# Designed miniproteins, single chains, continued (2): the designs that were tried, part 37

Each design is a single chain, and the fold is of that chain. pLDDT is the mean over its residues in the fold that is shown.

## One batch from the design tools (miniprotein)

Design m5335
Fold by ESMFold2-Fast:
Structure m5335 (fold): chain A 65 residues (1-65)
Amino acid sequence: SARQAEMERRLAELRALEPEIESVRVEGDTIVMTLREVDATRNTAAMLRGVALGIELGMSLKVEY
């Protein structure tokens, strides 16, 4: 579907832009973002982009380490 194609593209772009992201996957209505390290300062951009993408796609964001 167009939604799946857009979602896949946006997740790939998110991962490409933010080197602090180890992986990104979808579980139901949730974007699961795994970060390489527990560092609030370094993770700020990844967290903000993840939240923004979740809002745009109507999905929840879950962060893992």
Scores: mean pLDDT 81

Design m5336
Fold by ESMFold2-Fast:
Formats: sequence, C-alpha cells, structure tokens
Structure m5336 (fold): chain A 62 residues (1-62)
Amino acid sequence: SPEVEKELRELEDKVLEAVRAGDFDTAEEYYAKMHALMAAHLSPEEQLRLVQEFVERLNEVL
C-alpha cells in the first residue's frame, strides 16, 4: 500500500541518518521498526528486494 511504502521510506531514511551520525543505538531501533513493518505487510521476495536496496544505500553512508 502507498501508506506502508511511505512509512518504510521514512524509517529507512531515519536509519541512514542515524548511521551517518554514528548513533547506532537509534539506527538499530529504527531498523527493527522497519523490519517489523516489512514482515507484517510484504512477501518474502519483496522483503529481500527492499533489504538489498537498503544495503546498497547503506554502503553510500559507511
């Protein structure tokens, strides 16, 4: 759904912002929320695709 997609994008951005700031405790909290939302609303294939895209974005900030 568009609402779930928007919330996932917002959570992803918050994880990346926390990682950039070196705040790994906050990053872990937001990632846990993102993962829970994915598990509730996405298929395993959609989850894998999103995680792969997220890992590529994470490489930009590490």
Scores: mean pLDDT 83

Design m5337
Fold by ESMFold2-Fast:
Structure m5337 (fold): chain A 109 residues (1-109)
Amino acid sequence: TPVFEVTRATPPGGDREALMRGEVDGKPVIVKLVTTGDTDPERLRELAERALEEAIKEAQKNKISGYAVGVAIDADNRAYVRRAELKDGKVIKVEPVRELTPAELQAWA
C-alpha cells in the first residue's frame, strides 16, 4: 500500500507543485507532482519529464534505492507520469512518459 508524505508545496496562484515521499512494496518512492491549468498533452508530457528530474534530485540527495516519479495533472484530471529506478542514488532505468489511468492515479492518492 503506497504511503505519501507531502514535504513541500508551492504558493497559490501558479502551477501547483508537491514533493512527496512514500513506499511501494517495501521500496522508497519520491514523487514530484505538478498540477496545471493547461490541457495540452505535449505541455503535460514536458511537465512530467521536469517533475521526474526534480524527484531524481531528491532521491539522489537521500541515496534512495527505489523509485523517482514525475506526475503532471491537467485541469481535466488527466495525468502523465514518468518513472526512474535508482540504486544507492544512481539512476539505473528510466521509463518513457505515459498517460496514467484514473485507477492508477487513485491508487497513488
Scores: mean pLDDT 76

Design m5338
Fold by ESMFold2-Fast:
Structure m5338 (fold): chain A 101 residues (1-101)
Amino acid sequence: APPVLPASASAKAGETATLPVTAPAGRYTLTVTVKEGTVAVAFDGVPLGTVSAGETLVRELELPAGTHALEVTDTGSGAATALVVLQNAEAGAASTVTHTA
């Protein structure tokens, strides 16, 4: 089955939105595109990086089967909007979530 992300997530400035991701074992491509603000991205407590408006973060992840936590923290003083896509590299399946603060 493709990975499942929540339909939408939002957090206040300075807060962390935790997006549960349920996936079979495999290789995944995580893409985070920020339209407004600055966000810090972590997966299962591992920091992946900070992304500012107009930037895109792309990471390849190797996941065991089960439920994982994608964390998006608005590190700015204003609203942040990020588009998050997690795609299985072998199956071509994808899930998309827009995060707003």
Scores: mean pLDDT 72

Design m5340
Fold by ESMFold2-Fast:
Structure m5340 (fold): chain A 77 residues (1-77)
Amino acid sequence: GKEVHYEAPRNEIEEKLAKIFEEVLGVSPVGIHDNFFELGGHSLLATRLIAKVRSELNIEIPLDEFFENPTIQGVLD
């Protein structure tokens, strides 16, 4: 896009997702456009992330969709 995109979480849902990403990956801070796998994530951590997001936020993420868009922004499609 032509607009300035903030990497930092901007709302409560993005903040909660960033905390879950940070807890699963053991890295901080995590921005909304940061790629989970580039931050050191792998398939087992992705499965853990999806389970934690479902448990804490009641958001269901198919694993294949997460592999296509492995970011906080991608989760919120």
Scores: mean pLDDT 77

Design m5341
Fold by ESMFold2-Fast:
Structure m5341 (fold): chain A 72 residues (1-72)
Amino acid sequence: MEEEAKQYLEKGKEHLKNGDYEKAVEYFRKAIELNPTLEAVELLVDALVKLGRYDEAIEFRKKYMKEFEKKK
């Protein structure tokens, strides 16, 4: 699961770098589904912001920031 999540995260980063923000969002979503990390959430939020999908970016950030606070 962690290895698959890392593969999706890397694919998302490649698409983000190439300006393919829609594919980046899809790959980051899959990475988060397998292994939610602060890095993956921040990258998803960045890609959503670049697409102008601000409402979705805010919702994902709020959801996962709450979960990360609980795990302190």
Scores: mean pLDDT 79

Design m5342
Fold by ESMFold2-Fast:
Structure m5342 (fold): chain A 60 residues (1-60)
Amino acid sequence: MEEERKKLIEEFAKSAGLAAENTARAGDSPLPPDVARKLGEEAGKKQAEYILEDEERRRR
């Protein structure tokens, strides 16, 4: 299907996870860095999917 879309979702999720991990390592989060990263990746994936669906509707 749209491989580029899947790649964007993965990259966005990875970036969100790294940002969450860095925040936890800086002491700005009560979560352990590994847990923060996983939660950030899940949240990033959902947000990227939502953004891409919105853009798809705008192109129509």
Scores: mean pLDDT 76

Design m5343
Fold by ESMFold2-Fast:
Structure m5343 (fold): chain A 59 residues (1-59)
Amino acid sequence: MKEVREEIEKLLREGEISEDEAKNLLSMVEGMQALGLDDERIKSLLEISIEMLRRRRAG
């Protein structure tokens, strides 16, 4: 959990995502953990979400 949250915070600090996007990603992670998803699956879904956000900004 801590590692996933730190990754989101790092992206926010680097300006790759907005504060609203970071809040949405953190809420998504918390929701997935509450549903009992494992850390590997949560990380995979997070990486896909971050890639989609990056593509919107780069394209």
Scores: mean pLDDT 76

Design m5344
Fold by ESMFold2-Fast:
Structure m5344 (fold): chain A 74 residues (1-74)
Amino acid sequence: SPLTEQILAAVERLLKHYGASEELIEETLKKVRDAIEEVLARNGGVLTPEAREELHLRIAKIVRETIDKLDAEK
């Protein structure tokens, strides 16, 4: 979906800004895509305001955990 691709592009740009490797970016984008698909599946393919908030929190957690791993690798 266009929304999914926009979210993935935004996460990729953020991780590139933090200097993440291509492998770490790909792994993180997979986790983000899986989170989007799970939230959509539970909501019949529709992003309600509640589903959008849950998705925002899940993506924020995934990104934070990835940045923390990146910092630990330095």
Scores: mean pLDDT 82

Design m5346
Fold by ESMFold2-Fast:
Structure m5346 (fold): chain A 60 residues (1-60)
Amino acid sequence: MEKEKEIERVVKNLKLLFETGVPDEAIDAFEAVAIRRLQDELGIPKEEAEKVFKKVRAER
């Protein structure tokens, strides 16, 4: 199943956005799009996807 690989890819891209210094509004937009994609394509619940972003953003 592609779930783990896609989550890792999303996390890697999110960390790259932090390194490039994009504003929080751009990160929020990326999060919204990524969560929708994870739900629609992989069946990952919104709450589970939100936890991934919350953890990575807390480690920033």
Scores: mean pLDDT 78

Design m5347
Fold by ESMFold2-Fast:
Structure m5347 (fold): chain A 62 residues (1-62)
Amino acid sequence: MEKQEEARKKLKEAYELTKDLPVDEETGVVIQGYALFEAGKELTDEQIEAVLKAYEKIKEKS
C-alpha cells in the first residue's frame, strides 16, 4: 500500500523530468508506468521496483 503511493508520487515527478530527456529504457519504463497509473491500475512489485530504479537514473541525468 505505502509502496504504491511512493511509486505513484515518484512516477509523476519522473514523468515531468522525461519531457526534457531523450527517449531511452528508463524514460520508457516511466511512461509505461504513468500510463498504467492513469488507467487506474495498481503496479506490480516488479513494476514498482522498475519505476523506482528508472526514477533514480532519470534524476541523475536531469
Scores: mean pLDDT 75

Design m5348
Fold by ESMFold2-Fast:
Structure m5348 (fold): chain A 98 residues (1-98)
Amino acid sequence: SEIEKLLKEFKEALEKGDSVKAFETLGKIQKKLEELGTPEEEKEKIIKEILEAMIKAEGMTMEEAIERAGSEETLIENMRQVMEAAREVLLKKEEEKK
């Protein structure tokens, strides 16, 4: 439910071209996945959904994105790194407010 709301917010930010809000929402998704103790299989499904939304926003197919990256595993790993970076930025902002 909460993750579904954040995914919708992320997709809406991408459709509007709001890169700052899209990145912030990725950080919120990553933080929420950790708070919920989401199993790795469920996390991978969510990462794939995020990846698909980003690829579509760039006007690419998943097949073209895999070909450019060399593998689907490389795309997933790159997305994990982006989401973790977004979470770290979010945590630093929260630390500055305290």
Scores: mean pLDDT 81

Design m5350
Fold by ESMFold2-Fast:
Parts: C-alpha cells; structure tokens; sequence
Structure m5350 (fold): chain A 71 residues (1-71)
C-alpha cells in the first residue's frame, strides 16, 4: 500500500530528471514502472485516490515523452 505510493513518487522524480537531461528512453522506462506500481496501489481503496492523482502526473510526463519521440 503506502510503500508502493512512495516507490511511485521516487520513480516519477527520477523520470522528471531523465527528461530534464534529454534521456527520453530512461524516462519512458521509469514511467512504465511507475504506472505498474501505481496500478497495484490503486487496487486498495485506501490508496486509490492518491494513486489516481499520481497516475495523472505519470500520464502528463508520458505525453511529454511522446512529443519528444514524435519529433
């Protein structure tokens, strides 16, 4: 539960750093892992709202990755 939320937050911060450095491939891998962890956390109703918020953040970062990959 809570440990999955903390792992996802760490993965999202690492993905942001990778994007800042222009490492789109690393960012994509980190975001994929963050989504997996958050989907597991979302199965618990106690953590589902926080997991949903963080999934939204992951989707925004994935959109940035997609834009850079299209160019």
Amino acid sequence: GEELIEEAKRLLEEAKRALDEGDVETARRLLSKAREVLEQAAKDPRYAPEAAFLLGEAERLEEEVRRKEEE
Scores: mean pLDDT 82

Design m5351
Fold by ESMFold2-Fast:
Structure m5351 (fold): chain A 56 residues (1-56)
Amino acid sequence: MSAEEKEKELLERLRELEREGVLAVIQGDTARLAEVQAEIARLKEEYRALFGREPP
């Protein structure tokens, strides 16, 4: 079930990046925070393109 697997992968990746963003803030790593924010935005666009709806 490729589409189902892809959706789970994207949602898991988004949650991982959200946690990395929190850790970057705690550590004062502004470069990592910027990278995480950019990647979250990219994955949200990919989710919308693939599934035709907003990510949760």
Scores: mean pLDDT 80

Design m5352
Fold by ESMFold2-Fast:
Structure m5352 (fold): chain A 60 residues (1-60)
Amino acid sequence: MRELQEKILKLLAEEGPLSQSELAEKLGVSQSTVSYALKKLEEEGLVEHDKETKKYSPKV
């Protein structure tokens, strides 16, 4: 999971806000795998979820 979390943060920093499905496609992993990693990142305060666009962005 740590390696996936790092890759998610890197993608969000480089490509801007991305949805869960976009992250799954770009990383070549399942939607469920990305969902678990994103939940942990949100709990750690490292990413923010926009409920209207359903996209994630890095939190500084």
Scores: mean pLDDT 78

Design m5353
Fold by ESMFold2-Fast:
Structure m5353 (fold): chain A 56 residues (1-56)
Amino acid sequence: ELQKKIEELFKQLADEIRRASEAAGETLGAIVQALEDTLRKMIEELEKRLNELKKK
C-alpha cells in the first residue's frame, strides 16, 4: 500500500513536471527529462527497499 502510493506520487510529479516543461520550452524540457529519469530510478530503488523491509 505505502509503496504503491509513493510510486504513484512520484509518477504524477514527473508527469506534471514534464508537461510544464514542454510548455516552457526545449531547454527546460531537457533538464526535466533528466529529472524524470532520475525520479524513475528513485521509484525503483524505493520499491526495492520497501520490499526488503516488508520481508525483514
Scores: mean pLDDT 72

Design m5354
Fold by ESMFold2-Fast:
Structure m5354 (fold): chain A 96 residues (1-96)
Amino acid sequence: MKQLQEEMAQIVKENKEQIKKELIALLKSIGVPEEDAELVADRLLEELSKGILAPLPLIFYREIGEKGVEYAAKFSVALSTLDKEKYPYLAKLFKL
């Protein structure tokens, strides 16, 4: 577990701009408004850069309220069916 967290933090550190762009694009693809997508993406990047993984529903709830829980569920599904050609840095980060 600790080694995987350290690997994820390093991937974020080396690829921060690319991961942020892909996170925003994926969040927008599931219906998150652009302003909210940027806030959620920045929070996800901050958590991942520290090797700390808070539950996705909690991260989304903190930034965009109760509706965030629904978007967190949609985001989890989107990650499990991720287009690796379109989102190569997210595929690398989550080892998909």
Scores: mean pLDDT 78

Design m5355
Fold by ESMFold2-Fast:
Structure m5355 (fold): chain A 75 residues (1-75)
Amino acid sequence: MEEGRRLVEQAREYIERAREAARRGDVESARRYLEQAERLAAEAANLGLGEEAQSLMPEMQEVKELIREEERKKR
């Protein structure tokens, strides 16, 4: 229980870092942070915190859209 909650909190931190990197146009760092957040959320779900992990989905989706927009601008 505690371990899963810790993973959810770490995933939130990585989502925040990914969002900040995307806002700076640092797409590479944003992708790395988002991948880390996705891994942590999956581990939390595996430990029985699926609802908490699911609650991170909208924020992760927002960051994915920011990354896609920045990638489009560089074409």
Scores: mean pLDDT 82

Design m5356
Fold by ESMFold2-Fast:
Structure m5356 (fold): chain A 60 residues (1-60)
Amino acid sequence: KKRIARAVRDFGEDTDAVLGLKKGELVEVLKEYPDGTVEARSLSTGKTGLVGSSDLEIIE
């Protein structure tokens, strides 16, 4: 089963490493790192990158 999170705020710009998100955007959580970094895929754009766990709310 996919693990889904929602962005709780707008943040970042898309780079090779960082995923830019808008508030309310849904992502699939691919991997969590011990430092609070999350590798995620945007469900709206299909882009992958790193986000902060504090900027996400897990919903599935």
Scores: mean pLDDT 74

Design m5357
Fold by ESMFold2-Fast:
Structure m5357 (fold): chain A 91 residues (1-91)
Amino acid sequence: DKEKVLEEIKKLIEELKKLRENGSSAEEIQKILDEIRDLLEKHGLVPEVLDYLEKEADPEQQSMIDALRQEGYDVEATVLLIQAHTSPPQL
């Protein structure tokens, strides 16, 4: 069910935000990113994920969303956008 997969991706994005805020290990962060990538590749839910991110996007993130919508729905570029959306500054 694509709706259930979308809800799982949203949950993983929120978990990723929490892990990054708490200074969790790079290994833990990478595992969540890999899970999101796998779900996007298997189910092709990039447009729906972009719609979700757009609701909370700053102007720079909105520009990235617009580019993804215009240039196709590349999974790797979407994962990079999710990293940007969930990322506090790293050292």
Scores: mean pLDDT 80

Design m5358
Fold by ESMFold2-Fast:
Structure m5358 (fold): chain A 70 residues (1-70)
Amino acid sequence: MLSREEIIERAREIRERYSKLSEEEQKKFRKEVLKKHKKYVEENPNISQEERDQKDLEIAEEILEKIEKE
């Protein structure tokens, strides 16, 4: 489980990376993150808030890496 400090730090990094994306890339990021988040929550309804927060960070980081590689 990620500590609160790790969550804050990774979220800060995600925000910094997001801010450097073009407007079109930001829209793509938001769409893909929302899609994956919704699917994950639907498939894992009993997941704790802490696990959900960790997965949200992992999803965001995965989508950012894909956009940045393109």
Scores: mean pLDDT 79

Design m5359
Fold by ESMFold2-Fast:
Structure m5359 (fold): chain A 62 residues (1-62)
Amino acid sequence: MSPEELERKIAEAKEFLKRYTGGDEARFEELVETLRRLLEEHPELWELSPEAIAVYTLIEHK
């Protein structure tokens, strides 16, 4: 996957997380940090849809 495709997937996953947090910026920031960590530790997640990546982030953040 190209760098542009990776950034696009991250942006789409972040939009899903933003909708989930309902305007809680602190919680959104925490979820974004979890998202970055997951993608760095689990490269296979890049093959998933942005929504699926966001769901994994929500599960991991617990």
Scores: mean pLDDT 75

Design m5360
Fold by ESMFold2-Fast:
Structure m5360 (fold): chain A 70 residues (1-70)
Amino acid sequence: SERSELILRGASITAKVLHLRLKHSEDPEVQARVDEVMELINKAYKSEDLEEAKKLLEEAEKLIEELEEE
């Protein structure tokens, strides 16, 4: 189902968030940006609109990718 796919995508992003939190534990700018990613994931999971949830996860994926390229 589409909801199951969104949950798996969110889980993948969350794993990357945890890795970045550990790697940059003393960098407040990275922690703040990672908090933004988690907020997007939480909003996606609470959304009853699948299209809105997909958009929020896409935004989260873009932010986490930018962080990984730094």
Scores: mean pLDDT 84

Design m5362
Fold by ESMFold2-Fast:
Structure m5362 (fold): chain A 64 residues (1-64)
Amino acid sequence: SLEELRKEIREKILEEAGLTLQLLLALLKNEPEEKIEELQKRIEEIAKEEKELIEKRRKLLEEQ
């Protein structure tokens, strides 16, 4: 349902925000480059999932 997709999208946005905060903290603490790259990769993965959910929601809205 649209409500379920909206909830999933919000959850992914929150996850992305949390990872972004972790990235900022890692940069401030001068963490190893490998850790920075790991966090960036996780953010990219979450962003892709978020984009897929948004696209799925768009298609459902067009069918209504």
Scores: mean pLDDT 84

Design m5363
Fold by ESMFold2-Fast:
Structure m5363 (fold): chain A 76 residues (1-76)
Amino acid sequence: MEALVYYFKGKEYFLEEKYEEAIEYLEKALKEIDKNPDFPNKDEVKKKIYELLGEAYEKLKKFEKAEEYYKKAESL
């Protein structure tokens, strides 16, 4: 599934401290998940992605965006 490929790439970039690239791939993962109504464990995967997006934006000192994603993760 394209969504999981983007998610794993985003996680890899995050671990390499390449936060802008991590955000790019994590946002692509969310877009692909949202296109698929039958995506397995959708809320669990989206929560993990939102948490990573929040952390990545926080590392880039983009605190407003980080807060938005943390709130999205909490709503799942």
Scores: mean pLDDT 83

Design m5364
Fold by ESMFold2-Fast:
Structure m5364 (fold): chain A 66 residues (1-66)
Amino acid sequence: MSPTILEAHRLAQRFSEALEAGDWDTAEQYLEELKKLANNEKDPEDKKIIERMVRILEELQRRRLA
């Protein structure tokens, strides 16, 4: 697994933990870091994987806030 994908997985886990704890600001911070990671990724395959992760987490956040 690439270092970038490993970091993306770590950020996704931290986001989920923060979201479950009700730490909306912390969850949003991790989501923004994941978005930055996707934007800075040079490998198009890794970029697509991280962008998919971002979409999934944004959907999860919307469902928890609704």
Scores: mean pLDDT 82

Design m5365
Fold by ESMFold2-Fast:
Structure m5365 (fold): chain A 94 residues (1-94)
Amino acid sequence: PRAPLPKTDEEFFDLFLELVDEAIEYLRRQAARSSGEERERLERLVRELERARAIIEANPYDDSPEMLEAVSVAMRALLLVARLREEEERRRLR
């Protein structure tokens, strides 16, 4: 969901954290339904995303390398979750 956001850093990061929380929940459910290396991969993504969330939450206006890396990790995970959701929905819809 891409909507024009207010130009407020606080509002931007609050919405971003909300999206990250939704992604974590989705990935946990996918991991629970998976096994073997796929489950390990999804569990690793959850841990990485939880760490990124903690960094973003602690310093929402920080532009440090750590913050930029955390945002990058979260964005990549959000894109992956969006693609997985679309693929799952398409399979179940058909």
Scores: mean pLDDT 75

Design m5366
Fold by ESMFold2-Fast:
Structure m5366 (fold): chain A 104 residues (1-104)
Amino acid sequence: SPLDRIRREFSEILDRLLAVAPPENIPKVAEIGNLFDEMLDLAEKATPEQQEKIIKILEEFLRKMREAVAQLPTLTPEQQRAVLDSMLEDAKKALEEIKKILEE
C-alpha cells in the first residue's frame, strides 16, 4: 500500500538522518521520528478520502527529510541545528494539518 511504502522510506531516511546529524541533535531527530510515526498511525485510521490528503502531506515531509540528509554533511553545526529546528516545526505543523483533516 502507499502507507507501507511511506513507512519503509521513512525508516530508511530516518536512519540516514541519524547517521549524519551531530550527536547533540539526536534527541531532536528522535522527536521528528515520533511525530511522523503519530502521523502514520493517524493515516491508517483515516477514511480513503482523508488518507489521500494525508499521503500528500507525508510525501512532502519525506521530500524535505531527503533534502536535509543530502545537505547536513555540508553545513556547520549551527546551520545543522537550524535545519533540524525548521524540520521539527514543519513536522508539528504537518501533524496539526492531519488532525484538521480527520475532523472533517
Scores: mean pLDDT 85

Design m5367
Fold by ESMFold2-Fast:
Structure m5367 (fold): chain A 58 residues (1-58)
Amino acid sequence: GEAEKIAEELAKIAEEMAKAGKSDDEIAKVIAPVLQKLDDDSAALATAAVMQALNEVK
């Protein structure tokens, strides 16, 4: 659904930023405003996807 698509896009953005040498703090600064616009369930899904993507890159 839409929540899964948003989670996938945010995970991809986080992964690309990490590959470009951005810190976790810089990635969080970009991702946080988007998460704040989502409902709790969508934000949780997106957060999990971002964390998984970052863990796979590192």
Scores: mean pLDDT 80

Design m5368
Fold by ESMFold2-Fast:
Structure m5368 (fold): chain A 88 residues (1-88)
Amino acid sequence: SLLDQAIKKLEEARKAAEAGDFDTAVKYLDEAMDLISQAAGQADIDTEAELTLVQIRVFMAKEAAEKGDYETAVRDAKSAIEQLKKIK
């Protein structure tokens, strides 16, 4: 599914951030955001609301990665992965 692909991209972003490769982390966070946005466009209104919260977390992870804040980038990417896994 689109969400399974987004989770894989977020996991790659987390690994890149843990390695200090922030350019690669940002790339994977952008790819995850595109997949989540596609899923939101196909979702019912309740699921779209849940996906919007995930999009905010992915955006926060991206901002942290762009600033070289690996701890925040890793934390927010992990949070986005866990939230996405709970979506019905």
Scores: mean pLDDT 86

Design m5369
Fold by ESMFold2-Fast:
Structure m5369 (fold): chain A 68 residues (1-68)
Amino acid sequence: MTYEAVDEDGNKLTITADSLEVGKEVTVTVTNPETGETVTVTAKVLKIDEDGTVVLEITTLTYTAKEV
């Protein structure tokens, strides 16, 4: 499944997981709206509020675009 959110700095977040569950690690793709640059991070879901607000803890940071 893919979920879309916005971070504290206004970056677009694409969250990829089988399900969005508290305590589960998810892959997050962060897109900078000014540059279009994307970075991929691994985050842990800390909580999901009844209003749909998701709180994430970043467990691994990769802020450099990898050439494949």
Scores: mean pLDDT 64

Design m5370
Fold by ESMFold2-Fast:
Structure m5370 (fold): chain A 73 residues (1-73)
Amino acid sequence: SELLKETEEAAREAKRLAEVLSPEAQAQANAYLDGIVQQGRASTSEEEQRKYREGAQKARDSARAAAAAVLAA
């Protein structure tokens, strides 16, 4: 599914961005994103897959903002 592919790509980018955060924040982000990807893979409906893609993209955007804040300090 293209939606699943987008979910996986957003999750990988979010994990990469989280690498500049604390080990605790990285572990939390990785666990959350792994959960989203697993839910996306388990889903057979486009509506549910779109929901998990949106979740992964929001997590990526949050990780980007958090990484930028760390780098600005």
Scores: mean pLDDT 84

Design m5371
Fold by ESMFold2-Fast:
Structure m5371 (fold): chain A 87 residues (1-87)
Amino acid sequence: STPAEREERLRALMRKAGLDDEEIEELLEELRKTSDPVERAFLFSLRVLKAQGASEEQIEEMKEIAKIPDEEERTEKLEKIVEELKK
């Protein structure tokens, strides 16, 4: 995956999470400020958790996802959590 492809996946995931275009761009700017994939996953997960009112169990699951070194695997697992939050 290219950086552009990963960013499009993140945008799609953020839209599924209920973020508007302005909130998506603000979060993407925060993510661009760090090259650490763990910090990126953490910032993303915190924003989604706040927006969705996630349970304590879901918060702990997101923290574990943030530790995954593979960016594509993290994105896939984050999509699963976002889907569960919408149920």
Scores: mean pLDDT 72

